# Designed miniproteins, single chains, continued (2): the designs that were tried, part 105

Each design is a single chain, and the fold is of that chain. pLDDT is the mean over its residues in the fold that is shown.

## One batch from the design tools (miniprotein)

Design m7859
Fold by ESMFold2-Fast:
Structure m7859 (fold): chain A 88 residues (1-88)
Amino acid sequence: SAADRERILALAEEAARAALAGDLGTFNAHLAALRDALLAAGVPEGAVNRLLAELVEVIEESLAAGASEEELLARVRELVERFFAEQA
């Protein structure tokens, strides 16, 4: 649903912001909430695990490259939108 997609996007963006701030506790909490939200939305566990792995990779690569918050959030948004397009 649109509500599920908005919640999932918000959780992914919050995880990215926590990672930028170096707040590992908040980052892990948002990843756990994101996993739960994806499963509740009916996404298969294999697809959830792939999205979470890709999200972590995008965040790590962006931080290593010295990306701004705006650049990181744009990459995260693109990843989530692409994921939902593939699930349709």
Scores: mean pLDDT 86

Design m7860
Fold by ESMFold2-Fast:
Structure m7860 (fold): chain A 81 residues (1-81)
Amino acid sequence: SMMDEFKEIVEEVAKEFNIPEELKKELLEAVERSKSLEEAENAVLRILLQAVDDGKLSEEKFTKMAEELGRRVNELLEKKR
């Protein structure tokens, strides 16, 4: 499903950026609770923004992750055309 593919994207991006396991778990649980791809993407971005505010993630790392997530989501959506 599209949600399963997005979950894999989140896991791969978290691994690429060396995200702590607890934060990765929180991101994946948010995807599982979401009813749509848009809701899942918004939930992931909100959790990452909170991690920046909490000092667990740098602003620069957040920006790069958000760019990579957006790029991969756009590629996923292109497959459905």
Scores: mean pLDDT 84

Design m7861
Fold by ESMFold2-Fast:
Structure m7861 (fold): chain A 56 residues (1-56)
Amino acid sequence: KKVEEILSIEDPEEQAEKIVELGKTFNPEDMKAALEALEKADLPEDLKRQVRKQIP
């Protein structure tokens, strides 16, 4: 699943970028996967906030 691929990314910045890309597709399933990955990802709070702002 797309969430597992994103969570396997070791670089926090690359992981955040992939979540943003997925969230910007405006596809309901992709947006849900992006939000799920954001919640499960071990990212700094500041980076999570930046990603959240870029996903509608």
Scores: mean pLDDT 76

Design m7862
Fold by ESMFold2-Fast:
Structure m7862 (fold): chain A 65 residues (1-65)
Amino acid sequence: MLSEEEKQALIEFLESLGYDRETAEKVAEGIAQGKSFEEIAKETGLSELDVAMAAIAAAVLRAQS
């Protein structure tokens, strides 16, 4: 699970990639809750590939601890 600080960093990272804040927050929350890529994609309108890229970013943030 991501800390609140790691979740905020993930949101800012996703916004830097061109996602809007609402979409970035939904993706970060879904990843933090352990939702499947399909569920997050359905809720956000993103492709599963875009969700997978966000999940990789989340894994990098966790690896820094």
Scores: mean pLDDT 76

Design m7863
Fold by ESMFold2-Fast:
Structure m7863 (fold): chain A 57 residues (1-57)
Amino acid sequence: GAKEAGRLAGEAVRLLREQGRDEEAEALENKVTRLIAQGKEKEALELARRALEEAKK
């Protein structure tokens, strides 16, 4: 749901910013927020999960 997508996106954004990837962090935050606002919670969740996995590498 939206809450889980927001939590995972928040974790990914934190990791990206720790890595100095601020532009990518901002783009991810904006895209996830937009998807949630549009009711596309499944797409937001999938994007957040993928971004978190990529940020961990």
Scores: mean pLDDT 82

Design m7864
Fold by ESMFold2-Fast:
Structure m7864 (fold): chain A 76 residues (1-76)
Amino acid sequence: ELERLLEEFRRTARALAEAAAPAAAEELGLSVEEVRRRAEEAVEAAVEMARRLGEEFGAEAVREALAQVRAELAAA
């Protein structure tokens, strides 16, 4: 189940990054393309952190992280 939760986390984090990219580009004074590029790197780093969290504390820790990014996406 861990790999399935990590793939859901990756998809949700990417969706959040795409939704937030135009506003982030305005705030940072960057192009939307540059923000998206940096966001892809950040998403992969977050997935690696979530994997470690799941390995140390179990799948429930990844579910909690996924719930947090889902809440942020719903607010975006």
Scores: mean pLDDT 79

Design m7865
Fold by ESMFold2-Fast:
Structure m7865 (fold): chain A 55 residues (1-55)
Amino acid sequence: FLDLEINHLKLKIRRLEAEYQRALAEGNTEEASRVRQEIDDLRKKLEELEKIKKS
C-alpha cells in the first residue's frame, strides 16, 4: 500500500512540475505560484511516506 501511495505522489508531482514550467513559460505567475505551492505540499508528504516505508 505505501509503495502504491508513494508512486502516485511521484507521478502527480511530475505532472505538476510540467504544469509549473508551462505556466512560467507563458508568464502566468499566479498559476505558477499555485502549482508551486501544491508541489511543495506533495513533496513534504512524499518525504514523510518514504521515511515510513520499510524495505
Scores: mean pLDDT 81

Design m7866
Fold by ESMFold2-Fast:
Structure m7866 (fold): chain A 68 residues (1-68)
Amino acid sequence: EAREYGRKAGEAAARGDEEAAREYGEKAGRAAGVEGQAIADAALGAARAGADVETAGEAAAEAAEGAA
């Protein structure tokens, strides 16, 4: 579930929905046993760098898994 919430955080961030990105980042953090803020920041960072919805979703999902 951590990966799935991370992916949703990245997708929300790429669409400009910062509130949803932070909420999904928090859920991903709880599922992974890490700070949700770190996953939310990864999602928002990818979106600010111009990543599309799919790319931002995968980047945040990888952060949630701890594979980055």
Scores: mean pLDDT 74

Design m7867
Fold by ESMFold2-Fast:
Structure m7867 (fold): chain A 55 residues (1-55)
Amino acid sequence: EEREEKLRRIAEAAGVSVETVRDIVEGKAYASEETFLRIVDATYELFGVLPFELL
């Protein structure tokens, strides 16, 4: 799926697993400020959107 491909790219850029990205965005897991910021930055740089907009 297109969304899964995007999450995978974000995970690679942020240095975390795709499962971590999905779980954090869906509110199923907590994230440190550092980890969350890396995910937000990677998503914005790659797609010009915030992570929650992909779900």
Scores: mean pLDDT 73

Design m7868
Fold by ESMFold2-Fast:
Structure m7868 (fold): chain A 84 residues (1-84)
Amino acid sequence: SSYISRFSYLSDSQRQTLIQISNGNDSIISAIPGIERLVYEGRLSFDEMIDIVTNWQNDYNNGNISSDQIRSRIVTDAIRRSRK
């Protein structure tokens, strides 16, 4: 349904916090829609999501990962840590 596709699973303040942590990195920001539902469903905590985003942002800033990979790494890490 097109209506369900427009649903935001995070609060505006939660999404804004993640955008601020990512410091305008579009690759990180674009990962949020892929994982926000896990937080909404209680399968991943918001604190776990902050931890994932912060850790991958640090790896990116230290040159340990390329911008092309960071989105996929965040999504994979979140899914792997999520409860079914």
Scores: mean pLDDT 75

Design m7869
Fold by ESMFold2-Fast:
Structure m7869 (fold): chain A 84 residues (1-84)
Amino acid sequence: SEIDEELRKVFAEMAELAQKIPDPELRDRVLALLGEAAQAYRNGDFEAFKKAVEGILAAMPDEYREEAEKVANKLLEIVEKRKQ
């Protein structure tokens, strides 16, 4: 669907941002949380999806916070459209 294609693009934006994190352990943690968000979305578990996105923001370094918040807001908007 158009919503699923839009979501895939925004997931890619977050993954690209995560790959810029210099700390490999923190990068891997953010990527793992992004995987959890993708799985929650596939399962239709929107509460788990929101929790995973919140976890990404909590784990993201301060240097990337503003950009991560923008991408996270896009993810949450797409999921909200899907619920309706």
Scores: mean pLDDT 82

Design m7871
Fold by ESMFold2-Fast:
Structure m7871 (fold): chain A 67 residues (1-67)
Amino acid sequence: SMEEILEEINRLGREIQELLKKAKLSEEQKKEIDELERKAVLAVNQGDYETALKYVKEMLEIVKKAL
């Protein structure tokens, strides 16, 4: 459901914030994360929560690679 997707987006967003405290991001990775965050916000504004979740998951994978 949309409610479950929104809850997962919020959960993953919190996980990303915690991992960012210890991640060593390159300038390129920071720009990629900023771009994905912008795209996720636009998707949410359009009611496309599945696409927003996709972008948030991509952000998490970038952060994990920088650990």
Scores: mean pLDDT 89

Design m7872
Fold by ESMFold2-Fast:
Structure m7872 (fold): chain A 67 residues (1-67)
Amino acid sequence: MFPGSVSFFRKREDALAAAERARAEGKRTVLVQLPQDTFEALLKRYGLSWGETLESDSDLVIILYSD
C-alpha cells in the first residue's frame, strides 16, 4: 500500500532518530503513531515482528507504536 520502505518502532526516540537520518540522506519520511491493535495488524501484514525493519531505496515510512 505505501510505496517504499516501512520501519516499525516501539520507542518514539528511535523512530525520530531514524527519520532524521533518512531525511539527511534525502529520503522522504512520514511518522505515524498508531494504536497497538492497528500496529500489530500492520506487522502481521508485512511479516515483521517488533524491532524489525523493512527498508528499501524508496521513500521511508516510519510507524511509531502507541502504548
Scores: mean pLDDT 63

Design m7873
Fold by ESMFold2-Fast:
Structure m7873 (fold): chain A 59 residues (1-59)
Amino acid sequence: MKIARAVKDVHSDHPAFLSLEVGEVVEVLRFYGDDLVLAKSLKTGKEGYVGKSTLEVIE
């Protein structure tokens, strides 16, 4: 399982995108090019897209 942490707050009203606060941990499901990641929030269980620059890979 590939784990990443949010390094900045992100808010999205779009259902396909994740909202994250700094320090939130996510499971990385897939990378889409250089800019986009499909991730699952370990806090909420929600899956969605987030910008790659928002995340720091931990594991």
Scores: mean pLDDT 79

Design m7875
Fold by ESMFold2-Fast:
Parts: sequence; C-alpha cells; structure tokens
Structure m7875 (fold): chain A 62 residues (1-62)
Amino acid sequence: MEVHQLLNKIANALIDGDKEKAEEYGKKLLELDPSAEKAVRAAYASAYASQGDLEKAKEILS
C-alpha cells in the first residue's frame, strides 16, 4: 500500500475517533518507510486540529 493511502487512513480513523486503528495504520506506514515519521506526525496533528483538539495537535508537533 502506498504511503499516501496510509496517511489518508490515519486521518480518517482519527476523525472517526478510532485511535487504535489510526495507530495501527501509523505502524504499518513506518514499517514501509521509517523516514515517514514527520509525515505521520503531520497527519495526526492535522486530524486532531480538524476535530477542534488544538492542544493535542500542538503537542504532537512539539
């Protein structure tokens, strides 16, 4: 599966409130591309921010 597709799945799972599924997709992405850590963090941060959880988004980016 492409890195981009896994990033979309992470964002969708977080929007749905399914943190376990988001973490599962994040681990799969890092197994495929360990250098994608920043992209995974950005996907998590943007998903939390879009849900109004700005504090969590800031924490992830810090």
Scores: mean pLDDT 75

Design m7876
Fold by ESMFold2-Fast:
Structure m7876 (fold): chain A 88 residues (1-88)
Amino acid sequence: MATVTVTLEAVAKAAGGVPATVTAVARAEEEKKEEAREVAEKLAELAKKAVESSDEEEQKALNEEALKLAEEARKKGIEVLVGTTLKA
């Protein structure tokens, strides 16, 4: 059994102009590498938008969408992790 790890990083500008790095990691079987990459890309985009948003309701909606996407990915055997690091 071969597993593949896809790591994507995106630079975002958090509220107040604080630089932030969003990291999305997806792990799956080699046969699901493309699906893992697509999930990681979508999660990184959602997390970046949430970090860049100054609206709490928008942040909540984006986080909820990301959680649902992660759940669907896990059902397909794709493990996902998303982290955001703020430079403050």
Scores: mean pLDDT 77

Design m7877
Fold by ESMFold2-Fast:
Structure m7877 (fold): chain A 87 residues (1-87)
Amino acid sequence: DELKKQGKYKEAAEEYYKLGLKYIEESKYEEAAEKFEEAGEYYEKAGEYKKAAEQYELAGKLYELIEKYEKAEEYYKKAEEYRKKAE
């Protein structure tokens, strides 16, 4: 059942998003960015393209904050791609 798979991907994305927020609270910005990357990937698998874009944008912002500019650019580009796909 593909709909059950999509539900599991959405649940996984929500858990990774929650972990990312926890790492931000702990000022662990690189780990937070990694969790938002995983959340974005699982929202993508769930067909939740707008939410995927939001997660990739959060990852990009955190990579920019820790001066990993190449990764920030990569994830900002992914966010824009999935934002357009959601239209």
Scores: mean pLDDT 87

Design m7878
Fold by ESMFold2-Fast:
Structure m7878 (fold): chain A 74 residues (1-74)
Amino acid sequence: MSVTTNDVAEILENNGFTIESVTENQVVAKKGDTTVTATINGNDVQLEIEGSLDSSTLVNIAKALVDKGANVSI
């Protein structure tokens, strides 16, 4: 089953991010000085990170996406 932008937004919110925008294939979220842009293409999710993000939060986001059936690239 394909991961959705709503699934991605929920995962980011659960990790303390505020959702700035959601389109059909992209979610932009912010936490402090950190911006995460997630782009969805089928089951592939590309994460672009601007600013400082700790490795444990990144791993938690990636694992949650994989649990939803995504292939994650950073």
Scores: mean pLDDT 83

Design m7879
Fold by ESMFold2-Fast:
Structure m7879 (fold): chain A 70 residues (1-70)
Amino acid sequence: MAELEERAREAIRRAEERGETDPEQRAVIAANELGYEDITDPAERAAVARALAAAMGELFGLRPVPPSGS
């Protein structure tokens, strides 16, 4: 999973370097670069989708907020 997340992050960066400014389009380009449409295994497709979601979260600077214990 970590390797897929790194590849997703790198693919999104490459889309940005190509001049793509739309985050949604960056995700589409990254998915295509990872061969998402060619993946026939549902489990592998789910893993790639999760990696893309994690990489997109980092683009928005989302940090984990620790749960307030009560």
Scores: mean pLDDT 70

Design m7880
Fold by ESMFold2-Fast:
Structure m7880 (fold): chain A 99 residues (1-99)
Amino acid sequence: LAPDPEEDAAFLDPETRDLYIEGVMYLIRGAISLRDAEIYLKKGDYENAIKSYEDAIRDFEKAAELFEKSDHPGMQRGAEIAREAAEEARKKLEEVKKL
């Protein structure tokens, strides 16, 4: 079945659905911060790139925590995606710190 956030949220119980919506919002925030970090890095603004990577890591970790509160398979996939995104952002942050 297509991974539609609206359809997935609609079939969850209200408590799990609220956690899912909040988790998705933090994933979006993390993705925006990650993009901002890459823009700053391309401009040679390493200080703002580092800050934006740190913001992305924090938001992805928050998303993972929210998703991990439910045993639902969709929520567990969300947690895995969020944890992988945080790990990739950490790797990029360490590379920038070496510049």
Scores: mean pLDDT 84

Design m7881
Fold by ESMFold2-Fast:
Structure m7881 (fold): chain A 80 residues (1-80)
Amino acid sequence: MKLVAVAMLIENGKVVASVTVDAKGNILSSSGDEALIPALAKAATEAVKEYKGDEPVMKVVELEVDGKKYKVLILVYPLT
């Protein structure tokens, strides 16, 4: 089973950056604030590596970028 993850950083009800990664940490797509993309890709990749299920899972994580803490939504889902 191959996994992908989407990570979205949300501020004031708006998605300000997003990234989609595969299980190998390759960025499949990205959008928004370019300075946040590397940290989001790392968080998404770690979420894929830690996922042990077979159903889509949404979780909230805290991400620190340049000394600031953000809330990030991460969706991990299996590809058949």
Scores: mean pLDDT 78

Design m7882
Fold by ESMFold2-Fast:
Structure m7882 (fold): chain A 59 residues (1-59)
Amino acid sequence: AGEVMRAVAPVPSGGPDDLALRPGDLVEVLEEVDDEHVLARSLATGRTGLVPRSYLEPV
C-alpha cells in the first residue's frame, strides 16, 4: 500500500482531476505527479485525484 498522509487544511476541488478534502482526512499516496502535486485516494470516500503536497502531512 502507498504512504498514508493527513490533510492539514481544507482542499477545494478546483477542477475535475482534483480531490477535495477536509482537515483531518486521510489519503493514500498513489503517485508523485510533480513537485507540487500527488495523486491520492481518499480513505473515507475511495475517490482519487490530485492534491497539493503542501496540504498533506505524514501520520
Scores: mean pLDDT 80

Design m7883
Fold by ESMFold2-Fast:
Structure m7883 (fold): chain A 82 residues (1-82)
Amino acid sequence: MKIDEAEVYLALGDMALSLGDYETAIRLYEKALELDPNNADAWVGLAEAYRKLGEFEKAREYAQKALEIDPNNELAKKILEE
């Protein structure tokens, strides 16, 4: 069975985000996206981490990228709300 390395980095990024370690979450989501650039969950995680850091322009850019991949991503839609 192939180990999906991208999913491992995504899960670690989600853990870092939940712990408030936004800089670690960003690095882990970036690693997930290096392996699978079409992972909408990694794009939305990156958007949420930047939103938590007050980087709202980057957060909106990455949330929009997540919606281009998965138009039904509820978290990405929420980040793009004015």
Scores: mean pLDDT 83

Design m7884
Fold by ESMFold2-Fast:
Structure m7884 (fold): chain A 82 residues (1-82)
Amino acid sequence: YLDELIAKLKAEHESILAEARKLAAEGRYEEAIALLDKAIAKYQTLLDLAIPVLGEDSPIVKLLKEIIADLKAEKARIEAAK
């Protein structure tokens, strides 16, 4: 189940990035940013809940940190393109 959860998180992350990039390509920058903000808030909440239970060395905690960093980088890129 851990591998399935990791695969699901990666698939959701890729889907969110694809949708945000599509919205930005259509000139819908505010909608792309709003989508990324919602995703960042969701994964940050999951990270805050996961750390005290799983510890900072958990593969899930490390993956959530990477997802949040990637989403923040994409948001900054889209904001710079406005």
Scores: mean pLDDT 84

Design m7886
Fold by ESMFold2-Fast:
Structure m7886 (fold): chain A 77 residues (1-77)
Amino acid sequence: MTPEEMYELGYKMAKSARNAGVDPERALVAAAFVAERLGGEEGKRAAIKGAADALGLSPEEAEKIVNERLPAYKAAL
């Protein structure tokens, strides 16, 4: 899976969550988790960028959300 595919994954997951009226920040965290497993740190960064663009967040804001919420997300799996 390429960085471009990871960007699309993040974008689509975040956009879908926003349109459905569910927690879009959780969708961002979920996309980052999946992308890290499939494409490592580069894949994770690409998915975060995609989700950030879908949600109107800066990359820095999106990375902060992921860093703060990802440990709890992993524990809940």
Scores: mean pLDDT 83

Design m7887
Fold by ESMFold2-Fast:
Structure m7887 (fold): chain A 95 residues (1-95)
Amino acid sequence: MSEEELEEEIKELKEELEKLLKETLELAREALKKAKTKEQLLRAIALILRAIGLEIELRLLEKSDLSLEEKLEKLKKLVEEAKELLKEAEALLKE
């Protein structure tokens, strides 16, 4: 892959990750407001903290001295983790 192709894919994945984290935080905050049980409240808080953790990992990755290929691999993993968090937030809100 060219350096330009790697930089473009990284940019697209970063934008996808930021969108997924924003949606997850919005749903988790809504779940927190609608929580009827202590378990639901704690699960909503855990989702918020996990989403913030992924945001921190993204910011650390951006400042790292890793190669573009290593950044791409780590960013793909963060996107998959964010997709799972979004599903958990959606499931909690439906309860």
Scores: mean pLDDT 87

Design m7888
Fold by ESMFold2-Fast:
Structure m7888 (fold): chain A 64 residues (1-64)
Amino acid sequence: MREVELAAMAAVLKRIMAGKKTLTSKDVLQAAEEMGVKANPEDLLEVAKRLAEKAGLEYVETEY
């Protein structure tokens, strides 16, 4: 669970630092892959969606 939260947080921070107002499902999945996190994509994306909402980012589902 902590690894999933770290991957989701890394994606959120990367988007904020890049001056973006949106977090995409692709960004989250790429962050998890780069960090070597083996998680259920559905669980990972749900955590990312919650973190995006708290950070004031719009969560967007995108093509894989």
Scores: mean pLDDT 77

Design m7889
Fold by ESMFold2-Fast:
Structure m7889 (fold): chain A 85 residues (1-85)
Amino acid sequence: SMTVAELAEKIKEILEKYDPSIKDLSGIEILERLLYLTGVYDIPIDENLVLSEEQIRELLLKVAEYFESLGNKELAEELRELAEE
């Protein structure tokens, strides 16, 4: 398990490899945009909220599916690898 803030920073680290222009956005800002884009409404943006391993896995898989749908298979694969931790 990890906090929303910790998950957000891990996602940011992966995404920055593919789009360095996002470096000035916080992990939380990036996560909020991804939740909107993927239609995930059941995870509140609270940096101190601790997510279960199941919630983390489900979110990362949905985000990976989103990026794969945009043609970024390499980014999607890195997000799936993070989901296995």
Scores: mean pLDDT 81

Design m7890
Fold by ESMFold2-Fast:
Structure m7890 (fold): chain A 69 residues (1-69)
Amino acid sequence: MEFTKEQVEKAVLTLYLKGLITPEQANKIGRLLHTKPEILTEEEIRELLREAGLSEEVIEEALEIMRSL
């Protein structure tokens, strides 16, 4: 499955508002995302979120949010 940068950004904002990620993690995701193409695969998103320091549980929450968009 593929997602847009906008879907990733909306999911990250939702996680931040829920208190599941720190401002530092959100900022790191934004920096990493800037280096990526407009469309990302699920695996590329999982790797990016892991590099930003998110737990597997929070990564699954992010993907669920993205799938609902």
Scores: mean pLDDT 85

Design m7891
Fold by ESMFold2-Fast:
Structure m7891 (fold): chain A 78 residues (1-78)
Amino acid sequence: MADELYKKGIEAYKKGNYKEAAQYFHEAARVFQERGDYEKSAEAYRLGAEMYKNAGDTKAAELYRQLAEAFEELAKRK
C-alpha cells in the first residue's frame, strides 16, 4: 500500500536513516505510478531525491530529481 510505504519513509527520515527513507519513497512512487497517480509518484520521487542528497549520494539524488520532473510533466498532461 503506497500510503503505508510513504509513512514508513517519513518515519525513517525522522530517525535520520536517509537511505532507508529513500527506498520507501521509491517503492511508494512505483505503487502510485501503477495506479496512474503521477502527481503523487512525482512527489515521492522528489522526497527520495532529497533523502539521497541528505545521505551524500549526489548521483542517486540527481537521478530521483529527474524522475520527479518526468512524472510532474506526465501529471500535467491529465
Scores: mean pLDDT 83

Design m7892
Fold by ESMFold2-Fast:
Structure m7892 (fold): chain A 64 residues (1-64)
Amino acid sequence: GKEIRQEINRLIGEILRLIGEILDIERELEDPSLSEEERKELEEKIKELKEKIKELLKKLKELP
């Protein structure tokens, strides 16, 4: 129904936003002036965002 379509669109929108954030951070990681500490913090943020995407993809796959 319409409700399922709206939920799918919401989940896809959230996943796309998180992917965009990962791509932005990956661009930042290309900066050779970053300190070792700054690089590690950005890499941890990517890991957290990837886990969120995983959970959202699981929810999307479980929809009827």
Scores: mean pLDDT 85

Design m7893
Fold by ESMFold2-Fast:
Structure m7893 (fold): chain A 63 residues (1-63)
Amino acid sequence: SLEEELERLADYSEEELQAVVLAAESELSIHPHNKEAWYLLAAAYELLGKHEEAKRALEKAQE
């Protein structure tokens, strides 16, 4: 869930969060149905202050 990923990533630096975004995007390019990767992407974007990107990723996770 989004809450679980937010807790997991809470202590990550901006650089570590950017690495998570790249890793999640890479996974989703291969497996676009991976809901866990969409939640991870949403949480990382939220913590980076990219609220619109986070919202879009969350919508994909819930499809």
Scores: mean pLDDT 87

Design m7894
Fold by ESMFold2-Fast:
Structure m7894 (fold): chain A 65 residues (1-65)
Amino acid sequence: MSEEEIEREIEISLLRMEVSVAKLSGDNELAIETVERALERAKKLGLPEEEIEWLEKELEELKKE
């Protein structure tokens, strides 16, 4: 695994953890901001489509509140 691949895996893990923690906080505004930030970062880093799709689904779910 290349350095780039290792960094990508770490970023994916961190984004998923941050989103999960924010959602569990009960602060819907913070959760939305966290997911939006994660989505922008994922797109800039060129993360897999599945990760971007997951973040978009999380954001839509939060916005329904």
Scores: mean pLDDT 78

Design m7895
Fold by ESMFold2-Fast:
Structure m7895 (fold): chain A 59 residues (1-59)
Amino acid sequence: KEEEIKKLKEEYKKNPSDGDTVFELVRLLIDEKKYEEAKKVLEEYSKLNNTEVDIESAL
């Protein structure tokens, strides 16, 4: 899972507009109890894509 998180972080850096990658990363972060990091990723994704993400429902 830690290795998968690192790979997803790399993919997220390359394609920050890819919602599938972002949500996969967030789910792994939640599984590892990294809620603050997951929230920051969702907030950044929302800002970059000018969309409102329901952080509460995603977490």
Scores: mean pLDDT 72

Design m7896
Fold by ESMFold2-Fast:
Structure m7896 (fold): chain A 59 residues (1-59)
Amino acid sequence: SKEEIKQELREKAPELIEELAKHLGVDVDTVIDSLADYAVENGKTVEEIIEELKKILES
């Protein structure tokens, strides 16, 4: 569920989410909500999202 994905993101990737929030100029909760929506819409796991975020932040 979206709520489970949101909790998993907070637990597994808090630092990556904080960095993305700073980069985009939005709050952490906005990032988590958007990533959870993206995961549900595209059938992505939390692990796949974390790997995508790492690639974005490495660029």
Scores: mean pLDDT 82

Design m7897
Fold by ESMFold2-Fast:
Structure m7897 (fold): chain A 62 residues (1-62)
Amino acid sequence: MLYKVTIVGERPGFTSDGTKLEKGETLIASDIKFLDDGYVVFTTEDGKIVVVGKEDVEIEEL
């Protein structure tokens, strides 16, 4: 299953290689995981891990 993930909050997301994802950025994820600390972890189609605040992201199932 694929997901469209959009950064909607003022706090950026970060990839595992340290790239910042700003408000308005979108990407496609192949997997998502919700953490108890209010963070979402997702894996992109190219295998990168991204961490973002749960309230700073909008997830759409494709």
Scores: mean pLDDT 79

